# Ledger of designs, part 38: designed miniproteins, single chains, continued (4)

Each design is a single chain, and the fold is of that chain. pLDDT is the mean over its residues in the fold that is shown.

## One batch from the design tools (miniprotein)

Design m13380
Fold by ESMFold2-Fast:
Structure m13380 (fold): chain A 76 residues (1-76)
Amino acid sequence: AAPSPEAQELIKKAVEALLAGDYDAAIEYAKKAIATGEPAATLAGYEILALAYEAQGDKEKAKEYREKALELRKAA
């Protein structure tokens, strides 16, 4: 199912921050999207966290969230 309007807004803000190079804001909005508990929002949030941490040079956290996103994709 598609994310709720609230989760969609959080994902949109996270993606906009990521594209703007504001990785700290992208991380904040992605974590809020994950906190909604919605499966689609959690998947999107993990993918955004992986990209934001990779862009910041935090390869360990980038790998962690990439693996979390992969596990959710396998469950679908």
Scores: mean pLDDT 86

Design m13381
Fold by ESMFold2-Fast:
Structure m13381 (fold): chain A 70 residues (1-70)
Amino acid sequence: MDEYVEKFRELAEKAVASTPEEARKLLKEAGRYAAEAIRLGATEEVRKAAEETGSQEAIDMVNAAEAMYK
């Protein structure tokens, strides 16, 4: 669980520092880790990690991943 949240945070932070094109690729990968974390019940931790990046795109991705498991 923590591994998925931490990997999501790592990729999301890297995306914020990258070009828009690279950010999209990194956020797509981060979305896979967010989905696994949400499936395991860590939705709040993943959402907090997305909020800490300050990226609306990261937050939107977590919302999209959560929608797959509602």
Scores: mean pLDDT 78

Design m13382
Fold by ESMFold2-Fast:
Structure m13382 (fold): chain A 83 residues (1-83)
Amino acid sequence: QKQEEIDQEVQIALVEIQIAVARLTVKRHPNDKEAREEALKMLEKAKKQIDELLSQTTNPQVKADLERVKAEIEKEIEEVKKL
């Protein structure tokens, strides 16, 4: 269904924006513990959203995009935790 695919793509795009915001927050405030905690909170929330979408999706293209975004989130969480 076209509308369901569009809705899923919008949700993926919003998650990608959350990842970008979290990364930018850490880059601008690398020594700020509160900034790191907020970034981690955003990334963990984004990961849960992707996991939920992944469990509901049967479209192979959407599934591939969700797996890619999940890998990006996991990488960002790991990088932020190393600070």
Scores: mean pLDDT 80

Design m13383
Fold by ESMFold2-Fast:
Structure m13383 (fold): chain A 68 residues (1-68)
Amino acid sequence: SLMEQAEEKLAQGKAALAAGDIESARKYFGEARRLMLEAMLAQGASNDELAATLQRHKAEEDAAIKAA
């Protein structure tokens, strides 16, 4: 499913971050957000719900990268 693919990309992003590859981590996190957007759209989520969820995840990712 799209959600499973998003989870896989999040795992790849976390692995890249642990390896010190911040650029690859950002790319994988971005891919995960896009896949999550598609999955949420398929479930009938509103544009406002999508925007709020994506912004929250981006903020969490940026904080994780800054802490690494």
Scores: mean pLDDT 81

Design m13384
Fold by ESMFold2-Fast:
Structure m13384 (fold): chain A 64 residues (1-64)
Amino acid sequence: SSLRKELLKLIGEILRIIGEEFDIELKLKQGEISEEEAKKKLEELEKKKKELKERMEELEKELG
């Protein structure tokens, strides 16, 4: 169904963001980026992840 395809796409996007968060934390630990830059990027990714999770919950309700 189209709803299941959209749910799988959202899950994939969330997993991608988690990977990006991990990469940012690794770069911060290695001194490749500043603490301020890392914080800004992580806050932007957290916001996107929250929006995707909210959309996922909405679709999950429609699927039963």
Scores: mean pLDDT 83

Design m13385
Fold by ESMFold2-Fast:
Structure m13385 (fold): chain A 65 residues (1-65)
Amino acid sequence: MEALLEALNIARELGVPVPLPPEQSDDPEVVIKWLRDIAEALRAAGHDEQAERVEKLANELEKSV
C-alpha cells in the first residue's frame, strides 16, 4: 500500500504520465509489474534516480511475498 502511494507521488511530482495503481492489492505480481512499468517510464523520461527508487520499491515488495 505505501509503495503504491510513494511511486504514484514520485511520478506525479515529476510530471511523468503513469497508469492508475491496480485495485487488486492481493495480487503482488500485478503490483510489482505496475511499479516496474513506472520505473521504466521514469527512466525513459531521464529520471534515473527516481526510477531506481521505484524499482527498489518493486524489489522490496517482491521479497515480502
Scores: mean pLDDT 74

Design m13386
Fold by ESMFold2-Fast:
Structure m13386 (fold): chain A 79 residues (1-79)
Amino acid sequence: SGKEALEKGKELYKEGRYDDALMYYTVAASEGLAAESYVNMAKVLIAQGRNKMAIYMAEQALKAGADEAEVKELLEKAK
């Protein structure tokens, strides 16, 4: 399920397995958890130094209904 994919993604992120975390977050986003998944994808991309992609994902999170204040914080970290 999307919830299981999201939780697995968070576990992989904590382990530093960033590309695997992004794959599971992509599955979670496709299964109705888009806002939270895109927020977590932006956090992974920031950790990888992939700032332009992190900005893109943060903007997608906002469009999917993520909290504006949380998205603004991610955008500032990715600059």
Scores: mean pLDDT 90

Design m13387
Fold by ESMFold2-Fast:
Structure m13387 (fold): chain A 81 residues (1-81)
Amino acid sequence: SEEEERRAAIERDIEKALVLMQGHVLTKEAEKLGRPELAERIRKVVDEYLAAIDAGDTEKVEQARKELKRIEEELNKLRES
């Protein structure tokens, strides 16, 4: 139904907004830590994540989610320096 399609679109928009917010925070953290290569990688992963959400590609969403988490863990390790 149109109502279910609208609900699904709203849910996708919320997920995308959360990904953009997390990506922004992580990108600024990477820049602050002097790691511009990580900032570029975060931007790429965020773009891939958003594209996967729009495509409904569950496998690519999971891959992007795991990669973003890995980068976050790498940034956490750098904060110990």
Scores: mean pLDDT 86

Design m13388
Fold by ESMFold2-Fast:
Structure m13388 (fold): chain A 67 residues (1-67)
Amino acid sequence: SLVEEAERLFEEGERAFRAGDFETAARLYQKAAELYEKAGDLESAERARKASEFARQMAEQVRADQA
């Protein structure tokens, strides 16, 4: 199902985030949000969108600190 695929992608995003791969985490969370939205699970879609935004901000911070 779309929800099961979204959950898998969200878990993969969490693993990427813990590994410090914030750009990969942001993409995985964004894909999870899109699938939750398609499934009509708006609460999980919001959670995933917020996770994606936070991961994106962490990726920008890491790039700024290395510049």
Scores: mean pLDDT 87

Design m13389
Fold by ESMFold2-Fast:
Structure m13389 (fold): chain A 70 residues (1-70)
Amino acid sequence: MMAELERRERELIERAKAELSDEQIKALLERLEPVREEVAALIERGEISEEEAAERLIEALEREMERLLA
């Protein structure tokens, strides 16, 4: 369900803005680049749905945020 995934993404972005510095946000985006590229390739090849792609990106965002906050 895309609407729920979009809400979850927004909540994570708001949390990142509140808890992370600009430098940490930059590091977060750099760490997400490989995941974004992999997910984009899988969508192009028809191997995953847009919903599955969004879920994977949100999970990666959560993991990398937790690493920066640790």
Scores: mean pLDDT 79

Design m13390
Fold by ESMFold2-Fast:
Structure m13390 (fold): chain A 92 residues (1-92)
Amino acid sequence: GKLEEGRELLERARELLREGRVEEALELLEEALRLAEELLREGRPEEALELAEEALRLGVELLRVAPKELILRAIGLVLRAIGLVEEARLAL
């Protein structure tokens, strides 16, 4: 399901982060956030929340190591994750 797909994306992103491949990790984070948004639209706020919280944790880690050219992208994804966590909690 979308939750499992999102978790697999986040795990691959963590591997990329460990390798210093920050841009590719941000791409997978964005894809996982898209899946969390889809879960929320489908009336699955509990699953959306779980995925969004995991994505937020990774996003903060990526922001800490992002090179200057990727900082704004990382900030944008962190803010998107925060908004999704808040929206999913309100839907519970």
Scores: mean pLDDT 91

Design m13391
Fold by ESMFold2-Fast:
Structure m13391 (fold): chain A 82 residues (1-82)
Amino acid sequence: SLREQVEQLLKQLRELEELLAKPNDLPEAVVRLLRERLPELERELEEVLRLLEEGKLEEAKERFEELVRRIQELIAEAASLV
């Protein structure tokens, strides 16, 4: 279901944020970029969950598809720093 996809992605972003809080071998620029962008993306995914709770399935789907694109862009930006 869409709700399960949103919850799974939110869990993955939260796990990534936890990994970034621990010592890691990632370039400092990548860590800074992800730390700055992840909280915003998590907030937007929580908004998608609220839309689903309100029965606004079409709006939730459109917002989720937009967020997936933004996450793909963030991954590409992070990759450019390596």
Scores: mean pLDDT 85

Design m13392
Fold by ESMFold2-Fast:
Structure m13392 (fold): chain A 55 residues (1-55)
Amino acid sequence: SDAEALAAEGERARAAGDYRTAAELYGQAGKLLPDDHPRVDELDARGAAAVTRVA
């Protein structure tokens, strides 16, 4: 669904070295999932890691 599409685009951005866009896309993907979904923590961690690379 849309969350998986956003996560995939985030991974493409990360692979291209665009960590700012990756963090933004992972964050948006997490917002589309229910709070109790197992992937929310995973997407939050990926977003945080991408932000650290930009900073």
Scores: mean pLDDT 71

Design m13393
Fold by ESMFold2-Fast:
Structure m13393 (fold): chain A 64 residues (1-64)
Amino acid sequence: GAEEEAKELLELAEEYLKKAEEYREEAERLKAAGDELGAEEHLGIAALLEAMAAFLKKKAEELL
């Protein structure tokens, strides 16, 4: 039902947010190592994952 679908979307959103945090942490490591391009790419991926998580959370809210 709608509650079960909302739960699945929220769980997926949490997975994307966790991955986004990992990419942000890796970006900080790369920047410290002098890899500015690698850091920028990882921050870009983190932003996309955060945007997808926000979309999934909104979709879950619409089901509740």
Scores: mean pLDDT 89

Design m13394
Fold by ESMFold2-Fast:
Structure m13394 (fold): chain A 70 residues (1-70)
Amino acid sequence: MKEEEEAWKEAMKLLEPILKGLPFGDESSVERLAEALGISVEEVYEIGRLFAEGRVLEAAKRLIEAAKKA
């Protein structure tokens, strides 16, 4: 489905900052990312945890949901 393909592309685009931010070794980077996405620091860590566990699609969906709320 086109919608699914577009959602996947958008999710991968949103995951790029998360990929660069893992393993979140810099507190200021985590705070800035949370501010830029309009989400909490805890939400950033949760997304990072899902990604680190190999649950990339779930991390992407969580990120899209969080960005949508912002």
Scores: mean pLDDT 65

Design m13395
Fold by ESMFold2-Fast:
Structure m13395 (fold): chain A 55 residues (1-55)
Amino acid sequence: SEVEKLVKEYEEKLREKMKTAGLSDEAIDRYLARHRPLLEAMAKADPEGFKKLLE
């Protein structure tokens, strides 16, 4: 779905930023999993606004 695609793109972008900041894969995975429901809700409510977060 569009929501799943947008959330995945955001998570990949955030993962790269967190890696450059020196976070472990375990810490990153835990953070992303915890925030995923909120990201899905945001992407569903406003897909166009959510796309701006990817820039």
Scores: mean pLDDT 82

Design m13396
Fold by ESMFold2-Fast:
Structure m13396 (fold): chain A 79 residues (1-79)
Amino acid sequence: SESEKARLEVVGKVVDTVRALAAADPEGVAAALASPEGAALLREAEELLKRAVEAAEKGDLEKARELAEEAVRLVREAA
């Protein structure tokens, strides 16, 4: 289904971003997770990802992509 495809694309983008950051600088990622600022950004990104998945499941592909892009931005900012 289109909603299932969109959900996989949303999750894939965030997971791929996290994997790329962890592969490039595992110590930097660990430090970011330990920082209050990094932890706060990652919690916000997690909430945005949950909302993006829900939007994709409801067929709102535009909203799902926008929320996923914002989640990816916050993940990159945290690292």
Scores: mean pLDDT 76

Design m13397
Fold by ESMFold2-Fast:
Structure m13397 (fold): chain A 76 residues (1-76)
Amino acid sequence: MEEERRRKLEELRRLHEEARARAAAGVPEEELERMRARLAEVAERLAAGEEVAEEELREALRMAGLLAEVERRREA
């Protein structure tokens, strides 16, 4: 049981590190806008009660993390 929880924690840590590294390397504004649009679509589907695949949710979390890190760096 703990192995599954440990795997998810490691995945979150890797996603955070990846987001930070990508934000530091720079992401084109056009890509950021596309990610924001995709996140909005996923959020709308969730709000409508639609079933969203775990892979899509994981991708959305990864994009959200990257966007948050980029915005945090801009505000610094």
Scores: mean pLDDT 76

Design m13398
Fold by ESMFold2-Fast:
Structure m13398 (fold): chain A 90 residues (1-90)
Amino acid sequence: SKTGLSPEELRRIVIRAAESLHKRGVITEEGLKEAQELAKDEDKAIRLLVVFAGLVGVPSLIGHADLTPEEAAKLRAGLEAVADLSEFLP
């Protein structure tokens, strides 16, 4: 996988992050519903994590998604790789 996480693990992380961001008032209820739908697709889930990292920063995103140190290390490496990938650039 692009992040070293399974598609199921990526979906779980995106949903937890979106729920926490909504609870903290960072995203709207409609944004939460959209995030839950986008989380069903691995590429869209990865793009959404990049957006969340841009909104709150990687350390805050790790907290919002309630990640273990191992999951946090994989997410950080994956986000760095995704940010440098031409498929996410114009």
Scores: mean pLDDT 74

Design m13399
Fold by ESMFold2-Fast:
Structure m13399 (fold): chain A 55 residues (1-55)
Amino acid sequence: MIEKSAEEVAALGRLIAEQLGDQETVARIDELLKNGDLEGLRALVHELSQRAAAA
């Protein structure tokens, strides 16, 4: 599996959050990216992907 950069993970998360209409999660992604919290970004994007798959 190719490792994605923090920016790529954040971009994917923003796209999913926008599709879900979750502007608060978009803001959280931006804060995690600014702080360099890659583990937090990956966990949040995984959660968003699960929410999108369940919808």
Scores: mean pLDDT 77

Design m13400
Fold by ESMFold2-Fast:
Structure m13400 (fold): chain A 68 residues (1-68)
Amino acid sequence: DERLVERAREHVARARELLAKGPSPENQFEADVHAALALIEAHLVMKYSPDPELREEAERIADEAAAL
């Protein structure tokens, strides 16, 4: 599911952008929400996609989101 992979990437990028703004509880909360959404979307691709390339990309995105 190409759309879930792209959404997961967008959520990781947004989480990183928010974290780069500095020590704000609001920015931290929004970053956490985006990281959680990226993990959910990546996990769905890893579990349900028949495409091994999409599953591998989703695993990379999940690892990046988990590291945030």
Scores: mean pLDDT 84

Design m13401
Fold by ESMFold2-Fast:
Structure m13401 (fold): chain A 91 residues (1-91)
Amino acid sequence: MKLYVDSQGRRLTPLQAAVAYHDLEKVEELLNAGADVNAVDPETGQSLTQQMLDLLKDSKDQDFIEEVKNILFKHGADGTAKDNQGRTSAD
């Protein structure tokens, strides 16, 4: 099984890895297969939507960010859910 890690060596879920690697086709495939869009990171308590925004915060590719958000919300992502620090994906 492939181990997905970010540039800091942090372990990613398959869905988080697909977002980090700009693989929209894989994001949609995993969500259609029943991946949990409301899954949280055990270290931060961040939802997938919040994690996606954190990964893409410095990105200039607004079209990619918008497509990922639309796919996640289409599959039931809760943009109002708070992480362990009280932040939402809308903050």
Scores: mean pLDDT 63

Design m13402
Fold by ESMFold2-Fast:
Structure m13402 (fold): chain A 71 residues (1-71)
Amino acid sequence: DKKLLEEAQKILVEEAKKALEEGNKELIETLQKAIAYRGAQAGTTTVAATPEFKKAAEEVEKRLKEIKEKL
């Protein structure tokens, strides 16, 4: 169900925003892995990431880079 997958991606976007806001590194890493896994599967189907999901993935990557620079 493509609609259910879109809803799941929307939830991931919301969770990513919360994780970024609170600086929860463990949750950010978990979400990054989930996003990467979905991206890898996109090549075999048209069930690709939504624009919102891609934007969330970019924000997660950007924030992880910022955190890494502080360490």
Scores: mean pLDDT 59

Design m13403
Fold by ESMFold2-Fast:
Structure m13403 (fold): chain A 69 residues (1-69)
Amino acid sequence: MSVEALATAVAVAGLRHGVEGAAELLRQILNMLGVKASDEEIDEAAQRVYEAAKAGDLEAATEALRELL
């Protein structure tokens, strides 16, 4: 799956279930990919993706996720 597709999925989870939903989905994705990240890093990335999603800025959402991956 592309980073853009992952960012879109996390953004949709955030818009539907709040930043907690975005963080939970992101944690599951990172675990499946074998990427190690702290809860703080995941929460920060989820918040950035959520704010970018509310602004309609998919490029910013994708960049936030790329920095974590």
Scores: mean pLDDT 82

Design m13404
Fold by ESMFold2-Fast:
Structure m13404 (fold): chain A 62 residues (1-62)
Amino acid sequence: SLSDEEIALALYEIIRAVIERELRRQHPDMPESEIRKQADEEALKVLEKTNPELAKKVRESL
């Protein structure tokens, strides 16, 4: 069985991937490093807004 920490990290990675895809679509000229940075920041904010306990576990794992 997956731990809460593993579930939190997996969910964060899924959210990040979705945001990264949308950033690439909306900003095709954006550098890869900036896309990753913005996706990481936005994914954590989304997770914090919807599931603050899971966001805390992700922060503790990073």
Scores: mean pLDDT 82

Design m13405
Fold by ESMFold2-Fast:
Structure m13405 (fold): chain A 73 residues (1-73)
Amino acid sequence: MMPSEAELLLSFTLMYRALAKLLAEQGDVEGAEEALRRAERLAEKVKEIGSEEEIKEAEEAVREARRAVEEAK
């Protein structure tokens, strides 16, 4: 079974959240901010086509990435 478009977009959102956290921990604030921006754009697409649970997970991922970026500044 192939993942749905919403599942695929959510997976990419979670990947960019993880990347933003990793780059922030390494002190790469610029890279972390770029990864955060990508996660935010993907999360907006999840909000258009995703389930309520997928939307919530995407929003939590973006909040987590944003927190990591702000803490690295």
Scores: mean pLDDT 84

Design m13406
Fold by ESMFold2-Fast:
Structure m13406 (fold): chain A 77 residues (1-77)
Amino acid sequence: AAAEEARAALRAAAEELARLAARVAASGKEPSPEELAELERLARRVEEAAAALRRASGASREEVHRLVLEPLRAAAA
């Protein structure tokens, strides 16, 4: 339960970060202060969720990276 919840939280946080990062990148402009603050907030949430998953499940570095990188790769494609 705790491991599944942590994995879902990490996936959700990574997906939110990926969506915002993709929108900012697609604009071709420098991020606004509000966009930078939101990116930093979401990045911290991803970091916290990754730490929680490692504590709850002993998830490997590779598993955590997949959960973070897959949404980023999908958004960049």
Scores: mean pLDDT 78

Design m13407
Fold by ESMFold2-Fast:
Structure m13407 (fold): chain A 65 residues (1-65)
Amino acid sequence: PEIWLVRALVDYEAKTPEELSLRKGEERLLEVLDDSDRNWWHVRDLETGREGFLPRRVVEILEVL
C-alpha cells in the first residue's frame, strides 16, 4: 500500500456519498487504493478512516511515504 501526504489546492465538496470532501490548505495522509484512473483516486483518509474518491486535480502531493 502506498501512502501519500497531500495538500488540498482548492475547496472540494463531495457530490456523491462515494466522494471525499477537502478544504483548501488541508494536509491529509491518504492510502492509495486505486490510481488507475487519470482523473480520480480511490483513497482512504488515514486520519478519519473514510474511504472514497477524490479528483486528482484538487490536491498536490507533498511526500510519498
Scores: mean pLDDT 84

Design m13408
Fold by ESMFold2-Fast:
Structure m13408 (fold): chain A 100 residues (1-100)
Amino acid sequence: MEARRREAVEALREMAEELLERGINVELVEKLLEALERGDWEEALELLLKLAKDIAELEGVSEETVILSLEALFHSFTDPKKAEELLEEMKKKREELLKK
């Protein structure tokens, strides 16, 4: 469990560093790196959600995919039940968006 958390944080740091190298939302990315260093998962998640569109463009995926992945990732090692609830909520929101 701890190994997965460490790998997740490392992956998020790599993503943040790539955004910094590209000059994308530098102020938000710097705050994200500080939150990750402090182990403030709630602040880190909030900042990542604000960066979801930029991450989606960087990775070549949909913004909804990024949001789902980030929420699932953060809750999977803190509260797996909340991760499942968030995934179901986001699936419903995604279906509503696809109908528009």
Scores: mean pLDDT 70

Design m13409
Fold by ESMFold2-Fast:
Formats: sequence, C-alpha cells, structure tokens
Structure m13409 (fold): chain A 79 residues (1-79)
Amino acid sequence: MEALIREAAEAAAAGDEARVDELLAQLVPQLQALAATDPAAAEAAKRALVEAGLEAALRVLDEAEAAEARARAAAMLAA
C-alpha cells in the first residue's frame, strides 16, 4: 500500500491525471476495506498518503506553493 500511495503522490506532482485516477481506483477500495476492519491502520495509511503527497509536491513547487501545500496537509491531518 505505501508504494502505491507514493506512486499516486508522484503522479499527481507530475500532473499525470490518468495515472493518478488508475492508482486511486486501486487505493480507495483498499482504504475502505481497511477502514471497515482496522480503522487505526486506515488512519495511518491516510496520514502516509498525505505525507507522501506533500513530500512529492515539495520537490516541484516553489516556496509560496510549498507553504500552501504544507498548510493543506496540516489541515487534512487535523481532520
């Protein structure tokens, strides 16, 4: 799951929407199944996805965009 999360984050950072859709189609059912059986593991996977997405985005974003991405990630993790 972590490898798929990182791949989805990197595809999103690259602007490859088709690849993001493909990977999310694989990840969403797995996260939903995990949330039904192990909510704590699902929250950990959600956190890993947000963190991996932020890390990948920060490689290509400028300083102002990086600040916005960090603020968004913090809001998602607080929810």
Scores: mean pLDDT 70

Design m13410
Fold by ESMFold2-Fast:
Structure m13410 (fold): chain A 68 residues (1-68)
Amino acid sequence: SLENLSVEELAKLAEEKIEKGELTAEELNELLVTIIKKVEDNPDIKLVQKVTATVLRLIGLWIEKQLK
């Protein structure tokens, strides 16, 4: 289950799928929501910073892949 993965594991999964061109907008949204929920469940400034950086990176990578 995605909910059982860490932020790092979710990010790696998303990056691998983006690189392969296998990540749909719906799947990206599901992964991003799961990552953001980690902050909602246990808010910490370092976790907030990590999640924000990760979300922005994943969105950027996905957009770049769609533009080709």
Scores: mean pLDDT 81

Design m13411
Fold by ESMFold2-Fast:
Structure m13411 (fold): chain A 97 residues (1-97)
Amino acid sequence: MKEAQEHLSRAFAAADAGNADEAYRHYLEATKKLIEDGASEEEFAVLEIALAVGYVTAKNQGREDIAAALQRALDVAVKAHNAPSKEEALKLIDEEI
């Protein structure tokens, strides 16, 4: 939804500015919004692909701090997406924020 897309845009802007911590927070907020909104498998796939592509790009640019933030965000997104309930998914994300 719009709020998840806005957080994802802010995350990439923070990453471009070299702010790994702020980028990570916004990636998690985007994931949280998808969980809260009951997003489809396709919507989660788009997020996970965006994080994976961002990770490869950051690694190729030698931006290890940004790559680490993207890898960690992708790991959390995959775990939340595969959680047995919405409540467990939100708990996993909130423990990282």
Scores: mean pLDDT 83

Design m13412
Fold by ESMFold2-Fast:
Structure m13412 (fold): chain A 71 residues (1-71)
Amino acid sequence: KVEELIKKLKDKDPEVRLKAVEELGEIAKETGDEKIIEVLKEAVRKDKSEEVRAAALEKLAEIEEEKKKKE
């Protein structure tokens, strides 16, 4: 469930947050879910881990490419 993955983005363990970013990114690439996109943008800005921020940024770039394909 998307809500459970969003909750995992606030986990104390950066590995758990990284996995949540990757799974949310895949869902957003298929669905274009704007709530997921917003949450990933917040992760880029606020997450304590550089690896988590980098993963969120990469997923956002992939999501933008999918959106442009459908336009």
Scores: mean pLDDT 81

Design m13413
Fold by ESMFold2-Fast:
Structure m13413 (fold): chain A 91 residues (1-91)
Amino acid sequence: SEIEKLLEEAKKAVEEKDLEKFEEIVEKIASKLPSLSEEEILKVQEEMNKLFLELLSQAETLEEIIRVISTALRFIGEVEETLLKLRREKE
């Protein structure tokens, strides 16, 4: 439920074009990834990828594009690291 609330807050930040708030929410979501199941992490990744693509479509400057891509790459890295750790713990 907490992760669902954060995803809704992230969607709202995208609608409001508030990159600073979006970045803050992404960091909060990333911090919650280790407490989620693999299925939940994959669903969060799918929803976040949609939001990153929407922000890229809204970007009007190279600086905005760089900010969105940098945030997305950091988030993808956190997802990959968390999934690798979860998969190793199952073996």
Scores: mean pLDDT 85

Design m13415
Fold by ESMFold2-Fast:
Structure m13415 (fold): chain A 56 residues (1-56)
Amino acid sequence: MKIEEQKKKLEELIKKYGPDHPEVLRAMGQLYALQGDSKKATEYYLLARKVEEELK
């Protein structure tokens, strides 16, 4: 997946769900992973999981 495509997907998800939704946080993680920032990618994935558990 190309970085530009992931950025566009992230913008659409923010408009649909808001910036703090698990889907948005996972998309942030994927964007950081594509940029080579594995530490930030992992942090966002863990945050998404925590928020998802709180919504259940």
Scores: mean pLDDT 79

Design m13416
Fold by ESMFold2-Fast:
Parts: sequence; C-alpha cells; structure tokens
Structure m13416 (fold): chain A 70 residues (1-70)
Amino acid sequence: SEELLREAEEHLRKALEAKAAGNAEEAIAHAEKAFRLAGRLAVELLGMAPEEAEAAMEAALARAKAAIEA
C-alpha cells in the first residue's frame, strides 16, 4: 500500500538523519525497519517470492550497516 511505502520512506529518512548526526545505532534501527517494510512491499506489489525478498533485504541491510559504521 502507499501507506506502507510512505512509512518505509520515513524510516529511510530518519536513518539518514541519524547517520548525519553520528548516531549509528539509531540509523541502523531505522534502516532495519525500512528494509523490513520494503521486503513486504516487494512481495505485495512486485510479486517477489517471500524468500527472495527476505534475502535481498538482508543483503541490502548488511551493506547499509557497513556504510553507516564506516
């Protein structure tokens, strides 16, 4: 739904703001929420297999964590 997409976008925005503020823990927490919602949207709107969406979001989150902690 558009509401879930907006919620995911809001968490991504908050993750970027937290990273800019030097708060890696808060940035990672918001990124986790954003990618969880993105995975659900990929299944619901794009017809991705749940396992494929989960794997893709886990990989993306791992890269995001590395970038936030750098």
Scores: mean pLDDT 81

Design m13417
Fold by ESMFold2-Fast:
Structure m13417 (fold): chain A 77 residues (1-77)
Amino acid sequence: KKEEARKLVEEAEKALEEGNYMEAAKKLIEAAGLIEDKEAANKALALVLAAVGSDDEEEAREDLRRAAEIIRKALEE
């Protein structure tokens, strides 16, 4: 469970590096569903939704990076 979520976050970060924001968003949504901290999961999902709805690529990238950070911190418990 934690290992699977961590792997999904790593895959999302790689997708962000490659400029594949839709793949990054998909991986972050899956990772958020696997964490026990539902408040952190909801915050990460809100950032992913903001990124997907954004017309600004830099804004989308920053929101997805923040979502990944929230999920990663939740996994460190």
Scores: mean pLDDT 80

